# Designed miniproteins, single chains, continued (5), part 45

Each design is a single chain, and the fold is of that chain. pLDDT is the mean over its residues in the fold that is shown.

## One batch from the design tools (miniprotein)

Design m17546
Fold by ESMFold2-Fast:
Structure m17546 (fold): chain A 70 residues (1-70)
Amino acid sequence: SPEVELARKDLRDLEADVKRLEKDPSSFSVIEKVGLSLRLIGVIVQARLEKDEALEARAEELRKRYMEIT
């Protein structure tokens, strides 16, 4: 679906953002970190609605990495 393809694109962008955050936690403001968290939840919700287990697993792993650095 177009919605799952948008979620996959957002996940790729989020993977790059989380990698930057892992290298330098100060590179993101508190508000920007909250935004990353909400976007990660959005991808997980979309993956569950579409029953895309692979996308859900990738998003959950990225969210786990995000939680470990915040």
Scores: mean pLDDT 85

Design m17547
Fold by ESMFold2-Fast:
Structure m17547 (fold): chain A 78 residues (1-78)
Amino acid sequence: ELSDEEVRQGILERAALIRAYAAETLDPASFARVDALIDQMIADANDDSLSKEELLERVAALEKEIRAILAEHAARQA
């Protein structure tokens, strides 16, 4: 029931929150990796050529990579 505009705006808001969390939590090298993935999420959310389905699939893949980086960092903080 969400419009394409609401989905896009939700992704942009989520990207901003993930970036803020990563900036406070991660080392500079790990943050640089997450920041690049967030830049791609923002680019995809602003890409008018993507369908809602394509956008959600791309964002899910990027979020999976971000979660892997966060998990990797947590494992190193023994």
Scores: mean pLDDT 84

Design m17548
Fold by ESMFold2-Fast:
Structure m17548 (fold): chain A 81 residues (1-81)
Amino acid sequence: SAEHAEEGRRAAELAKEGAELAKQGKKDGDAVRYTGGAILAIGSTLHAALLGRYSEEAKKAAEEGLKALQDAGLKVNIPIK
């Protein structure tokens, strides 16, 4: 549905922002920024993955979020179905 697609896209955007924040925090030695960014990235990617059960676009967004997570060095396996 359009609602699930929109929520999934928004969640993926938050995941990318969180992943970048975590990446910057790791480079700068800022544990608060790293931890906060990691929590945001992981939680948002999981949210998008759950929405992916109801929307192909949300599933695609979740895959992009997971890639951003992995590119930031956050080695998390989130099942996208």
Scores: mean pLDDT 80

Design m17549
Fold by ESMFold2-Fast:
Structure m17549 (fold): chain A 61 residues (1-61)
Amino acid sequence: SAEQARAGAERGAALGAAAGGAAGYDKMITNHDLQAAKEASQAAARGAEAAREAAIKAGET
């Protein structure tokens, strides 16, 4: 339980970081679309927040 909870929190953080870095960068390179890049950055911020909540919840398990 605790081990699975920790793995979940780590995976959430990694997904948030990957989404922000890869998606933001890729959109700027392929489309030169600042709006898309900004949306990707905001999605990354939400991912990081979700990862933080997952980590807190994992700690309680």
Scores: mean pLDDT 64

Design m17550
Fold by ESMFold2-Fast:
Structure m17550 (fold): chain A 59 residues (1-59)
Amino acid sequence: AMAEKLAELAKEKGREIGKTDAERQGLSPEQIEQLAEDYEKAGEKVGKNAAETVAELRA
């Protein structure tokens, strides 16, 4: 469904941003993965909230 796709896209984008930010800071591979995971989780939450808002507007 559309909502699941939006959540997945936000999750993937969050992970990308987290990795890029950690790499720019010169962090270790372990820290890069941790930050990527943290941003991935944040992105998933944002994507789910956006999908719920779109569903409410269409109801």
Scores: mean pLDDT 76

Design m17551
Fold by ESMFold2-Fast:
Structure m17551 (fold): chain A 98 residues (1-98)
Amino acid sequence: MDLTPEDLAKLAREYLEQGRLREAADYAYAALLGGNYEEGMELLERVFEAAYEQGDTGTLSLLGTGLFILRYFDQARKVYERLAEMGVPGAEQMATQA
């Protein structure tokens, strides 16, 4: 049984509250893809801030790539710019491409 976009956003929020940022991002993307654009994007922005504060470059890379694939180029660029600031190889090139 497929979860509703609202169910996916709820799961993303629950994982975010648990500090499980990768799972939070995965479910937030699923909510966004399902048409819950407002909550999905809000949750991805929250994951971005938490990952940046924690120095979680893995989660930030996942966010940037997912946003780029979904054609949210302005948001993907912001993520890649932060990764470049954090010294992640290739992020400066990805920020320029987005």
Scores: mean pLDDT 80

Design m17552
Fold by ESMFold2-Fast:
Structure m17552 (fold): chain A 71 residues (1-71)
Amino acid sequence: DEELKELIEELLKRRKVFEVTEEGELKVYDYETVEELERIGAPERLIVQAEVAEKLREIGDEIQKELEEKK
């Protein structure tokens, strides 16, 4: 169970987006930045996935900082 938590943390640190092809195949794409996905012409759904992930990360950082300020 601790091993599963470690794997989840590793996956969250890696920037990946997922798409299911018309053949039902799951495709995984690594990305460095959202701008990179836009530059290479990635499908909108992959760009949205990356944007949401980055926004959630930013919100988490802001909440953490606010909690520390109130100590």
Scores: mean pLDDT 67

Design m17553
Fold by ESMFold2-Fast:
Structure m17553 (fold): chain A 110 residues (1-110)
Amino acid sequence: LDLSSPLAKARLALEISLRTGVPFGQALYDILTGGPYLKLAEEIQKERDKIVSYLKEGKVEEAAKLFIEIAPENMTKEQLIESARLLGKKNGVDEETIEKFVKEVEKLLD
């Protein structure tokens, strides 16, 4: 959890924009000013932290199911796969576990 980073806040704002259809600038402003989308951003981050916890425990099927459940409807299969890989990399998950996770995500999207 590093919400002190402007890049982390921007990524959460993009996620909210994709999930809700609100403009990115509105979602970002809301996160920066402590509005309702900050609460949604915190819940998204909490779910992502749970996915990372599952991955570190080797529970790749559970991680993949939760990842798909919280996925924005406007993302393509390719974007979701890239997002899954980046989530693992960003949070220090080992490459072998990341590859298993990505394959399970691909399987659930088929």
Scores: mean pLDDT 76

Design m17554
Fold by ESMFold2-Fast:
Structure m17554 (fold): chain A 63 residues (1-63)
Amino acid sequence: MSGEEAARKAAEEARKSGSGAAAATAAYDLQKHGLISEEAARKAIEAGRAGDYEAGAEYIEKA
């Protein structure tokens, strides 16, 4: 699976869940596997921890 495809699927799942925690976890996992940058993961995790799942998903998708 390409990093871009993995990021799109993760962003879609985060939006469907309505959970900032899910967005943060997805960003962490994507970064751990080298599929998104550390900067994108950090921003997505920060947004997710704040409860903003839409912003978290957007950072994942644009990574």
Scores: mean pLDDT 81

Design m17555
Fold by ESMFold2-Fast:
Structure m17555 (fold): chain A 102 residues (1-102)
Amino acid sequence: NKIKELVKKFKELIDEIFKKLGMDAIVKEAMYTIADILEKEKPSPSTLEKVIEVLEEIIKTGKLVEGFRRMSEILKASSPKSARIAQSIADLLETIEEYDKA
């Protein structure tokens, strides 16, 4: 099952991002919620592959806010609920960064 394999890879990449970049447990839980929604909604494999590519770029670049905003745009048509969660993660991370610099 291609979708199940892609969702598994998505969850593995979330674990890698958490280990490498560090983030609040609530953000990790929100990302797992996206994975669970995507497994249930079964968007096209091409959409899931684009989302996985975004997670791989986050691991490579460390650009969490930009990555989650791009993920939201990719998911906007296929999974509006997942897109909204990705946008909320980006907004939260941007707010935390702003607070830490204040």
Scores: mean pLDDT 82

Design m17556
Fold by ESMFold2-Fast:
Structure m17556 (fold): chain A 65 residues (1-65)
Amino acid sequence: SLKKKAEEYREQLEMAQRTAEKLRELAEKNKDTEMAKVYETGEQAAKMVAEQLSEKARELEEKAK
């Protein structure tokens, strides 16, 4: 169903948001190390995934009305 698929995207969105937040914290804690850029890049990637998942969930939720 569209509602079930939207819920799956919402769950993936929550995971992507948690990943982005954790990577942000790691980047801040490791700001003086060479790993900071790796964590920053990962945060940006996770945010892009979250934005895409949010849009997909919204589209399915609107169709399920």
Scores: mean pLDDT 86

Design m17557
Fold by ESMFold2-Fast:
Structure m17557 (fold): chain A 93 residues (1-93)
Amino acid sequence: MEELKKLIEELAKEVQKNAQEGKSEEMAKKLIEKAEEYLKKGDVRKALLYATAALSLAVEADLDKELIERAEKLLNEALERLDREELQEIADV
């Protein structure tokens, strides 16, 4: 999706600017919240993307370990749900 590519490009630019402005933590938290919302809606692939973006921001900006762990937890949950979808697809055969 072109939308995902634009998001990745914007995140790269925002990481540089927000690190200088001290807004990286707020942006990472918003990305975590979006990942949680997409997981709740069942959009596992978007949840995975937002969780990955949040983790990348938290690590690159050297944010609090708790925030990094929260992003990692969401990433792992999204990955587990993707594996479950693959198993369901096999079971339907």
Scores: mean pLDDT 72

Design m17558
Fold by ESMFold2-Fast:
Structure m17558 (fold): chain A 83 residues (1-83)
Amino acid sequence: MKEEIKKLLEERVRLIKEVLKLEGRLSEEILKEIEEEKKKLLEEIENTKDEAELEELKKRLELGIEAVRAAKRRVREGIQPLP
């Protein structure tokens, strides 16, 4: 469980970096913020003892990944002139 959740977190971080790069917003400062948030979530995962809480965290990360994918689609739409 925890290893799967860590992989989801890594995927979410990767997608966020991709979106920021597409927006031209990927800066050293933003990268540091992303890495700090990642560390905090990793600590939460390691400190969580209840499997039900881990399942809830996994669901939140999966929803977060879908939200970032949706944001990536919107950025593509925003980069090109609207119809």
Scores: mean pLDDT 75

Design m17559
Fold by ESMFold2-Fast:
Parts: sequence; C-alpha cells; structure tokens
Structure m17559 (fold): chain A 63 residues (1-63)
Amino acid sequence: MAERLREAAARGRAEEMRTRVALIDELVAAGVPATEASLLVHLTVAEIEGDEEAVARLRAAAA
C-alpha cells in the first residue's frame, strides 16, 4: 500500500488521487468495510506526508 501511494505521488497529483481511489476499491472488493478501507488509505498517506496531526486524528477514528 505505502509503496504504491509513494510512487503515485512522485508521478503527480492526478495519479496519486487515482491510486487512492483504486486502493480503497481494492480493499472493499477484498472484504474490508468502506469506512476501514478509507481510514487505512488516508492514514498511510498522512504517514508518508509526515502530517502528525492527521495521523493522530485518523488513529483516533480507527479506535
């Protein structure tokens, strides 16, 4: 997950957004609830970006 998001971010914003949506769809298709799939993808993005406040908020939402 993190590797695909990091590579997509390096290619540009449109590719990053497309990859976020694709990862959420893949997780939902694998049986992960939509809320959990969204949280996992956004948490991974926040960790890659070093956004400590976003990481803290998303971890609280996941608990």
Scores: mean pLDDT 77

Design m17560
Fold by ESMFold2-Fast:
Structure m17560 (fold): chain A 72 residues (1-72)
Amino acid sequence: SKAIEKIRQGIEIYIEASGPESTAKAEALAAEAYAEIEANLTEETLAELKKIEEEMTPKLEAARAEAAAARA
């Protein structure tokens, strides 16, 4: 539960980042934390994590698409 909460927090920081440097740092920290947590997860926790990933991935993709569209 706490591990998933940390991943959500990392993704939220990434989405809220206001600049390229802040976004890059938040993304790197989230990826590192995610990989470390995933390596230590049980099968049950992995299933719960995948649900969160499926929920948050569209939000991240939408944020990236909006940023790309704004540049066009």
Scores: mean pLDDT 66

Design m17561
Fold by ESMFold2-Fast:
Structure m17561 (fold): chain A 107 residues (1-107)
Amino acid sequence: EVRARVLDVRAEGNKVTVTIDLEGPAKRATVAVVPADTELERGKELDPSKVLAQAKGVPAGGTFTIEGSEVRPGDIVAVTAGDELQPVVDAAAINADGRSGGFVPPP
């Protein structure tokens, strides 16, 4: 089973640095930023029309850097295994203190 977990999310303006822990046979991951109101389900496809910014590939030192003009605090970072927007394996909110928390509970 491929597992990825968001360990840390740091936001500075429109730039987000995401640290992930990637386990299993996959060596590649995709990280996508979606609006805070996006419904995310583990094991399901992420809606491409909701993606504000993304990065994919082999994480350099476990990190991805994503930059997008539409990225804001409160948006969600979703992680998928491999190069496609499916399946969603973890997610975390971009908040003012730059912390991650797995799948974000409702406020």
Scores: mean pLDDT 69

Design m17562
Fold by ESMFold2-Fast:
Structure m17562 (fold): chain A 103 residues (1-103)
Amino acid sequence: SQLEQMIQQVQALLDQLREEVEKIMKTESKEKRVEIEIQFGALETTTVMLLLSSRKENNLDITKQNIISVAQQYKKASEDLQSTSPEFAKLLSDTSDQLLKIA
């Protein structure tokens, strides 16, 4: 179904995001790594909850609205982190854009 394809695309995007965050973490200072871990942890939790809710709700329109909401959270985090962690901020912005394309 279209809903299953959207769920699979969000899961694949989350898996890719996890890998890219690990790469960034290896190159950043200790202080920046703590900030990245806290910010990513919050966004990862939100995305996992989106996936679980989407499977339970089984409603395409609700899932689209939830993906848009999560994408907005990624965009806000990207803007907030632009000056302190520009590489991580760009990754979050790119992830937001990809989530909007899935919705």
Scores: mean pLDDT 89

Design m17563
Fold by ESMFold2-Fast:
Structure m17563 (fold): chain A 89 residues (1-89)
Amino acid sequence: ATYYRLSEEMLELMREVGITESIVTEGELALAILHYLIKHGLRDPEDASVFDVGDSRLGKLLGVERFHIDDLGELIDRLIEKGLLTRVE
């Protein structure tokens, strides 16, 4: 399984959806991100597959305004690029 270490900023956000450990599996991280988006009401009212994250804390950390649910893997890659996640060997 692929593991990721959460930055302090990411861990603070993910605690809102029940993450208590700084090291998570890829599946746990993907599910936690999805739960965060739903909990904060970020789903587009006209398209349930799209999330408007521009005014959210997560969106501001990522520097993105909007994304499609099928691009969740690209969102994880962007978190790594910004130093908010570190892949664990």
Scores: mean pLDDT 82

Design m17564
Fold by ESMFold2-Fast:
Structure m17564 (fold): chain A 70 residues (1-70)
Amino acid sequence: SDAELRAENIRLLQEITGLSEEEARVALDVMLQLGGASLEELRELLRKALEDPELREQMRLAAHVALSLA
């Protein structure tokens, strides 16, 4: 479901960035708005970032930029 996908993306963002649940939720909403990616596409990207240090750093930076734009 959409709610389950959102919850999973929030948890993945928290793991990657160390953001609070509230901050990760806000960052997710901005990332979806600006990036044109679906919840499913973002989840797959974030899952890959857990195993790829370079992608992890890119996603961490993207999330912090997104949070700053909220």
Scores: mean pLDDT 85

Design m17565
Fold by ESMFold2-Fast:
Structure m17565 (fold): chain A 62 residues (1-62)
Amino acid sequence: MSERQKEFLERAREEAERGRADTPSEEFVEEFSKPLVDAGVPREVAEAFVRREFREAAEELA
């Protein structure tokens, strides 16, 4: 697992513990979508990807 994937999972755990297991905060989405947008992914696609990954990670953590 890459350093970024590990960081994402740790931050997803913190967010899920705050009672947001099904929906990440806008701050979380912006933070983790930014590298994708900077790499050329459209913002809407990057944000949708981050939200999907968060929901999947939150389900695995449950």
Scores: mean pLDDT 71

Design m17566
Fold by ESMFold2-Fast:
Structure m17566 (fold): chain A 72 residues (1-72)
Amino acid sequence: AEEDLEKGIKALEEGNTGEAAVYFLRAGLKYAQEGDYDKAIEYFRLAIEAAKDNPGIREAAEQVLEILEEKK
């Protein structure tokens, strides 16, 4: 989770928004597995924002976000 966050931030700094979205999505999934739904939701929202040019990644993050919001 922390490693994915660090890689996501680095990818954003380098302008690799697609890679950043993947790392934020992975971080969100790890927090969801740990039961930290608040952090998971936050990272999935970051992934959606970063994935503006990648519909597949955006849609996957949106689907997981909807499931997590139902549990909140």
Scores: mean pLDDT 75

Design m17567
Fold by ESMFold2-Fast:
Structure m17567 (fold): chain A 117 residues (1-117)
Amino acid sequence: KPLTAEQLRRLVVIWAERFLDRFNERVLEHARKTKTDTPEQRREVGREVIDETLAELEEYLKDRLSPEQLAAVLAGFRAFAETVLDAFVDPSKTTAEILATYQAALDALKAEVERLA
């Protein structure tokens, strides 16, 4: 059954939160096991979490969107997640700058998926 613009907007927020929760949990688990925490290690962990989250999102949406809409939503989510990851692993960024980047990227993703419905 096709999703409405409002349903897609709510869905990308849920998956954005899921991505952040998974990323933070995985970074802590990696640091606990390796006793190290570098921007390079956080970026590698983040890439794994992006791929896992996209695979789950694709599985959830594959019967709910056209192939073209699905590809666009997945591309938009990847761009969002990569932007957020880059901000989170950048040691020069303040917490306020990271949160501003997250909010701007999420708002852009919401606008993109609303346009696709």
Scores: mean pLDDT 84

Design m17568
Fold by ESMFold2-Fast:
Structure m17568 (fold): chain A 85 residues (1-85)
Amino acid sequence: SAIDKIKAMAEAALERLEAAIARYGSQDPDVAALLRKVRDHLKEITEELIRELEEGADPNKIILKMEMTVGTVDIFLSVVNLSLE
């Protein structure tokens, strides 16, 4: 289902964020704090997109919104990696 696809995309992105928090958290507490904010915001966006799907939103539009959200998270992670590695 579209909901299952959104959940799977969110879970994969959250795993990448948690890995970055584990990798950099002891080395840079400011970066760790930013990573946690991105993680928390991703969770909130995921919950909102699932709610929109349950309320009858177009699945293709919601999947595109999630793809854009995950893409933004991955750009942020790339910037973190470039700055610290």
Scores: mean pLDDT 88

Design m17569
Fold by ESMFold2-Fast:
Structure m17569 (fold): chain A 84 residues (1-84)
Amino acid sequence: SAYEEAEEAALKAEEAARAAEEAGTAEGAKKGLEEAKEAFKKAKEAAKKAEDVARGIGALLRALGGVVEAALIAEKLGVKAGPF
């Protein structure tokens, strides 16, 4: 279902943020941020199709959290975070 796609994308965003943190390098953090942003885009598309709006929004917020976390890690390691 579209909700399951949104949930999977949210998990990928969280995984990407974790990978960015574990990398401990600017290059690794940049890669993690890019992967988190890609997962967030997929979560947005899936959430728009979700019949259960509340669950779709929940997954989207988790995916956004992953992008924000990855961006903060990237900035700490000297990578400039873009607005999206």
Scores: mean pLDDT 77

Design m17570
Fold by ESMFold2-Fast:
Structure m17570 (fold): chain A 60 residues (1-60)
Amino acid sequence: LSPEEILAGAREAAELFVAAGHPRAAALLLDKESQIAEEAGLHELAAELRRMSEEYARLA
């Protein structure tokens, strides 16, 4: 998967968690994805996933 595809999938999964009433789970998912991306050397993707995680954390 490309970084763009990973980001799109992560956002879709996060939105499903929010729709189900679990914004904290969405934030946690994005935080985990950010860590994996950073370990893989995908620093820009990791930073974007981290920002999304912070946004969803504020909804909780």
Scores: mean pLDDT 81

Design m17571
Fold by ESMFold2-Fast:
Structure m17571 (fold): chain A 77 residues (1-77)
Amino acid sequence: ALSEEELQRQLEQNLEALDRAVKEGKVDPVTVAYALVQLALIRGWSEAEVREMARRYGLSEEAVRAGRERLAEELAA
C-alpha cells in the first residue's frame, strides 16, 4: 500500500503535469482546480491557502468552485 507521503508526492507531480497541460491548452482549468482541492484536503490547507495557490495557477473562482463541487460529488458516491 502507498503511504500518505507517497500519495501526496504523486498528487503534487500530477498537479505540476496538469498545470503544464493547461498552459498548452490540452486540459480544462476545472481539472487543475479539482487536483488542487484534492491536494488541499490531503494537506489540510485553509481556504486562504487554496485561494493563494489558485491565483498562482491563474484559476478563476468559478473554476475552483467547480473543482470543489466535483470533489464533493466523488466523496458522496
Scores: mean pLDDT 72

Design m17572
Fold by ESMFold2-Fast:
Structure m17572 (fold): chain A 87 residues (1-87)
Amino acid sequence: SSSLVSEIQELLSQLGELANRIPDPEARAAVQAALGEIRRLIQEGRYAEAAEKARELSRFAASLGTPEGAELARVARELSRLLEKRA
């Protein structure tokens, strides 16, 4: 999709799929909770706060030291950039 909102929703869907692939159940639950907060902030039109949460998620995912975490961190960073454009 070429619309910013559609791109944001596509990245959120991708992040949800990546979260399900995290082997550690505690890390997976933490990522799923963070994605729920990001979705809530977006639904409330709070794009700047959603971007901050996406950056926090990117840092957390990178800290996992796994290939799955690295990919999730990359997608979360991209999501943060798009959310900042909407803010």
Scores: mean pLDDT 88

Design m17573
Fold by ESMFold2-Fast:
Structure m17573 (fold): chain A 92 residues (1-92)
Amino acid sequence: SNADQILELLKKNPEEVVEKLLEEPLKMVKAENPNASEEELLLKAFELVLKAGDEAIEAFRKLGDLTSAEVYEEIKKVLEKQKKKFEEKLKE
């Protein structure tokens, strides 16, 4: 199924999935914050995607689409993990 394919991609290529999810949010954040550092822009893009993900999960659950909700919850976990890795690298 499409859900199974997305979950497999998240396990094999989490970085690529995250990069694609951040592409449009990063453009939006950059337009709103033209003088911000690339690091600040990435953090803002992560926050924007995570918020959108939470809203999508709630919407799918209200519609009774539990399969899509579970897929987005797994995407959210990968996003949170990659954001944490990025934040840890900034401290080094």
Scores: mean pLDDT 83

Design m17574
Fold by ESMFold2-Fast:
Structure m17574 (fold): chain A 68 residues (1-68)
Amino acid sequence: MAEEYGAQAGRAAANGDVEKTRKYGELAGKHAGVPGEAMAQAAIGTALSGDTPEVWARSAAEAARNAR
């Protein structure tokens, strides 16, 4: 479910919901076996750069595919 949490984090970030971005980023990181802080910061950084939910969702899916 890391891919689903990553996609939710990306959509929350695009909507400017930093708290949901952190929450879903932490869940995605936990399920992907990477530090949740790193995943949350990546989602926040993407939102600050003005990327779209589609771009973030793709990146999250790639991260989830690379998880064991």
Scores: mean pLDDT 62

Design m17575
Fold by ESMFold2-Fast:
Structure m17575 (fold): chain A 72 residues (1-72)
Amino acid sequence: MSDVEKAEAAARNGDISTLYEILKNSKDLEAKLLAVEALGRLGARDALEEVLDTSKDERVKEAARKELERLE
């Protein structure tokens, strides 16, 4: 199973912990961006805030900021 497939499955199941694991451990930018979008749809504000603090990829951080803004 690819990280993208894992992110899609976690998104369908509302599995915030798996989505967060993908964001921390995956090398696949597509999977990480899918995980951020899924966390936004699930309203996982705390996880999105942690991504902003821990992520080293500006594209992932920008996606997380966008999702947090939408949750307002």
Scores: mean pLDDT 82

Design m17576
Fold by ESMFold2-Fast:
Structure m17576 (fold): chain A 88 residues (1-88)
Amino acid sequence: SQDQKIEDIKQQAKKELVDAALNSKTKDEFIAKVNQILSKAAKQLSKTDNQQKSDDALIDLGQMAGELVKLKVDGNLSEEKAKEIAEK
């Protein structure tokens, strides 16, 4: 279903965001990876037929990315916090 496809894209992007947050050596490297992940997810979501759910998924991913960037910049990012953010 389109709903399942949107959920799969969202879950994959979440995993990539967590991985990028934990494995990036600098905040700039992480921000560059965030931009790549979100651009890829947006392109994949644009090919689905449920605009409302695709828009909601992209908003959720953007919010999650913003929270991870804030924690990374503040030096407060941990594996536990990144996983907690991804579970929403």
Scores: mean pLDDT 85

Design m17577
Fold by ESMFold2-Fast:
Structure m17577 (fold): chain A 72 residues (1-72)
Amino acid sequence: MAVATASAPGDVARRIAEAVRAAHPGVELRDIPGSGAGIVTVRGSEETIRRAVEIIEAVAKEAGVLVGVRVE
């Protein structure tokens, strides 16, 4: 299985997690204390991760922020 991890400002990370969770309920959101940032983790098949990355990038573009995405 593949994993996608995205780091973003906390409000954007929450929006990403909510958008991804609507399609894939197994999404995790973790706040980074003191930074105002959050980490969104999605686990699944290669197809699930590809779809999740598309959602992450769409939300980031709408919010006007740069989001670091790592896929492994």
Scores: mean pLDDT 77

Design m17578
Fold by ESMFold2-Fast:
Structure m17578 (fold): chain A 75 residues (1-75)
Amino acid sequence: SPLARLEQQIEASSLETVKSVARDLIDTARALSSDPGLLEAAARVEEILKNNGSKDELVEAVKQLARGLLAEQAA
């Protein structure tokens, strides 16, 4: 699936690539959603980016945001 491929690419990618994907997903969530849980997930990713968190922390937060976005689009 596209999500599974995206998750594999995120895990294999450089930190800078993951940061780029994270910013795109935050923008998408804020543009398309009013769901508090999804906006909280986006805010968590943004906070990790601002605080220069670890790649592992950023990857996990980005995967959670991507799953939430897909779930809302499917509903």
Scores: mean pLDDT 79

Design m17579
Fold by ESMFold2-Fast:
Structure m17579 (fold): chain A 60 residues (1-60)
Amino acid sequence: GPIDELIAEAVALLEEATGEKIAFEDITRVGTRLYLEGRTDVAERLSALMREARRLGAVL
């Protein structure tokens, strides 16, 4: 469903940005790391995806 697609896009975004396999439970940690490292473009896109998922009722 829409939530699963948003989460899959968030994981794919982080895997593309890092070259690493990203587990669902690591999304917030990895996103925060990238933000602190100056990868604000990735962090902003991730924030938008996660905000939309939460709006639709996702539990993280």
Scores: mean pLDDT 83

Design m17580
Fold by ESMFold2-Fast:
Structure m17580 (fold): chain A 61 residues (1-61)
Amino acid sequence: MEKRREKARETARFAVLMALSRGLSDEEALKIGVQAVMFGYGLSEEEATEIARQVLEEILA
């Protein structure tokens, strides 16, 4: 169970970092992270949003 969430977090972190590195806004980076997690791992929009938001906050800290 935890391995899937851990991999989803890694994928979200990569997607968010790539978006930010290309000059996209925090909001756009968050949306890209959410989509990557939803499409890659079949997580709900609610779960994907929580993961992507936490990852974005960690990157910006």
Scores: mean pLDDT 81

Design m17581
Fold by ESMFold2-Fast:
Structure m17581 (fold): chain A 85 residues (1-85)
Amino acid sequence: DLEKALELFEKAIEAAKKGNIKEAIELLQEGTLLAVKALTEQKRYDLVEKVKELGRKAIEALEKGNIEEAIKYLEEMKRLVEEAL
């Protein structure tokens, strides 16, 4: 469900802010999988590709310690998912 994906992205942002990088990545991956599944069922393939790309960039930013950049990508992912609600 898209609502659950939004909750997971919000939890990922909070984990990232606390420096819990592994938790942030795990929550981000779970949220991305749920969002991709729900958007695919809605045939919103344009949003599927954008969410996948932003998720990849967010993981890379988290791995590099660029927390503010990662949060920016997570906020963009939240906006795209909200547009599909």
Scores: mean pLDDT 87

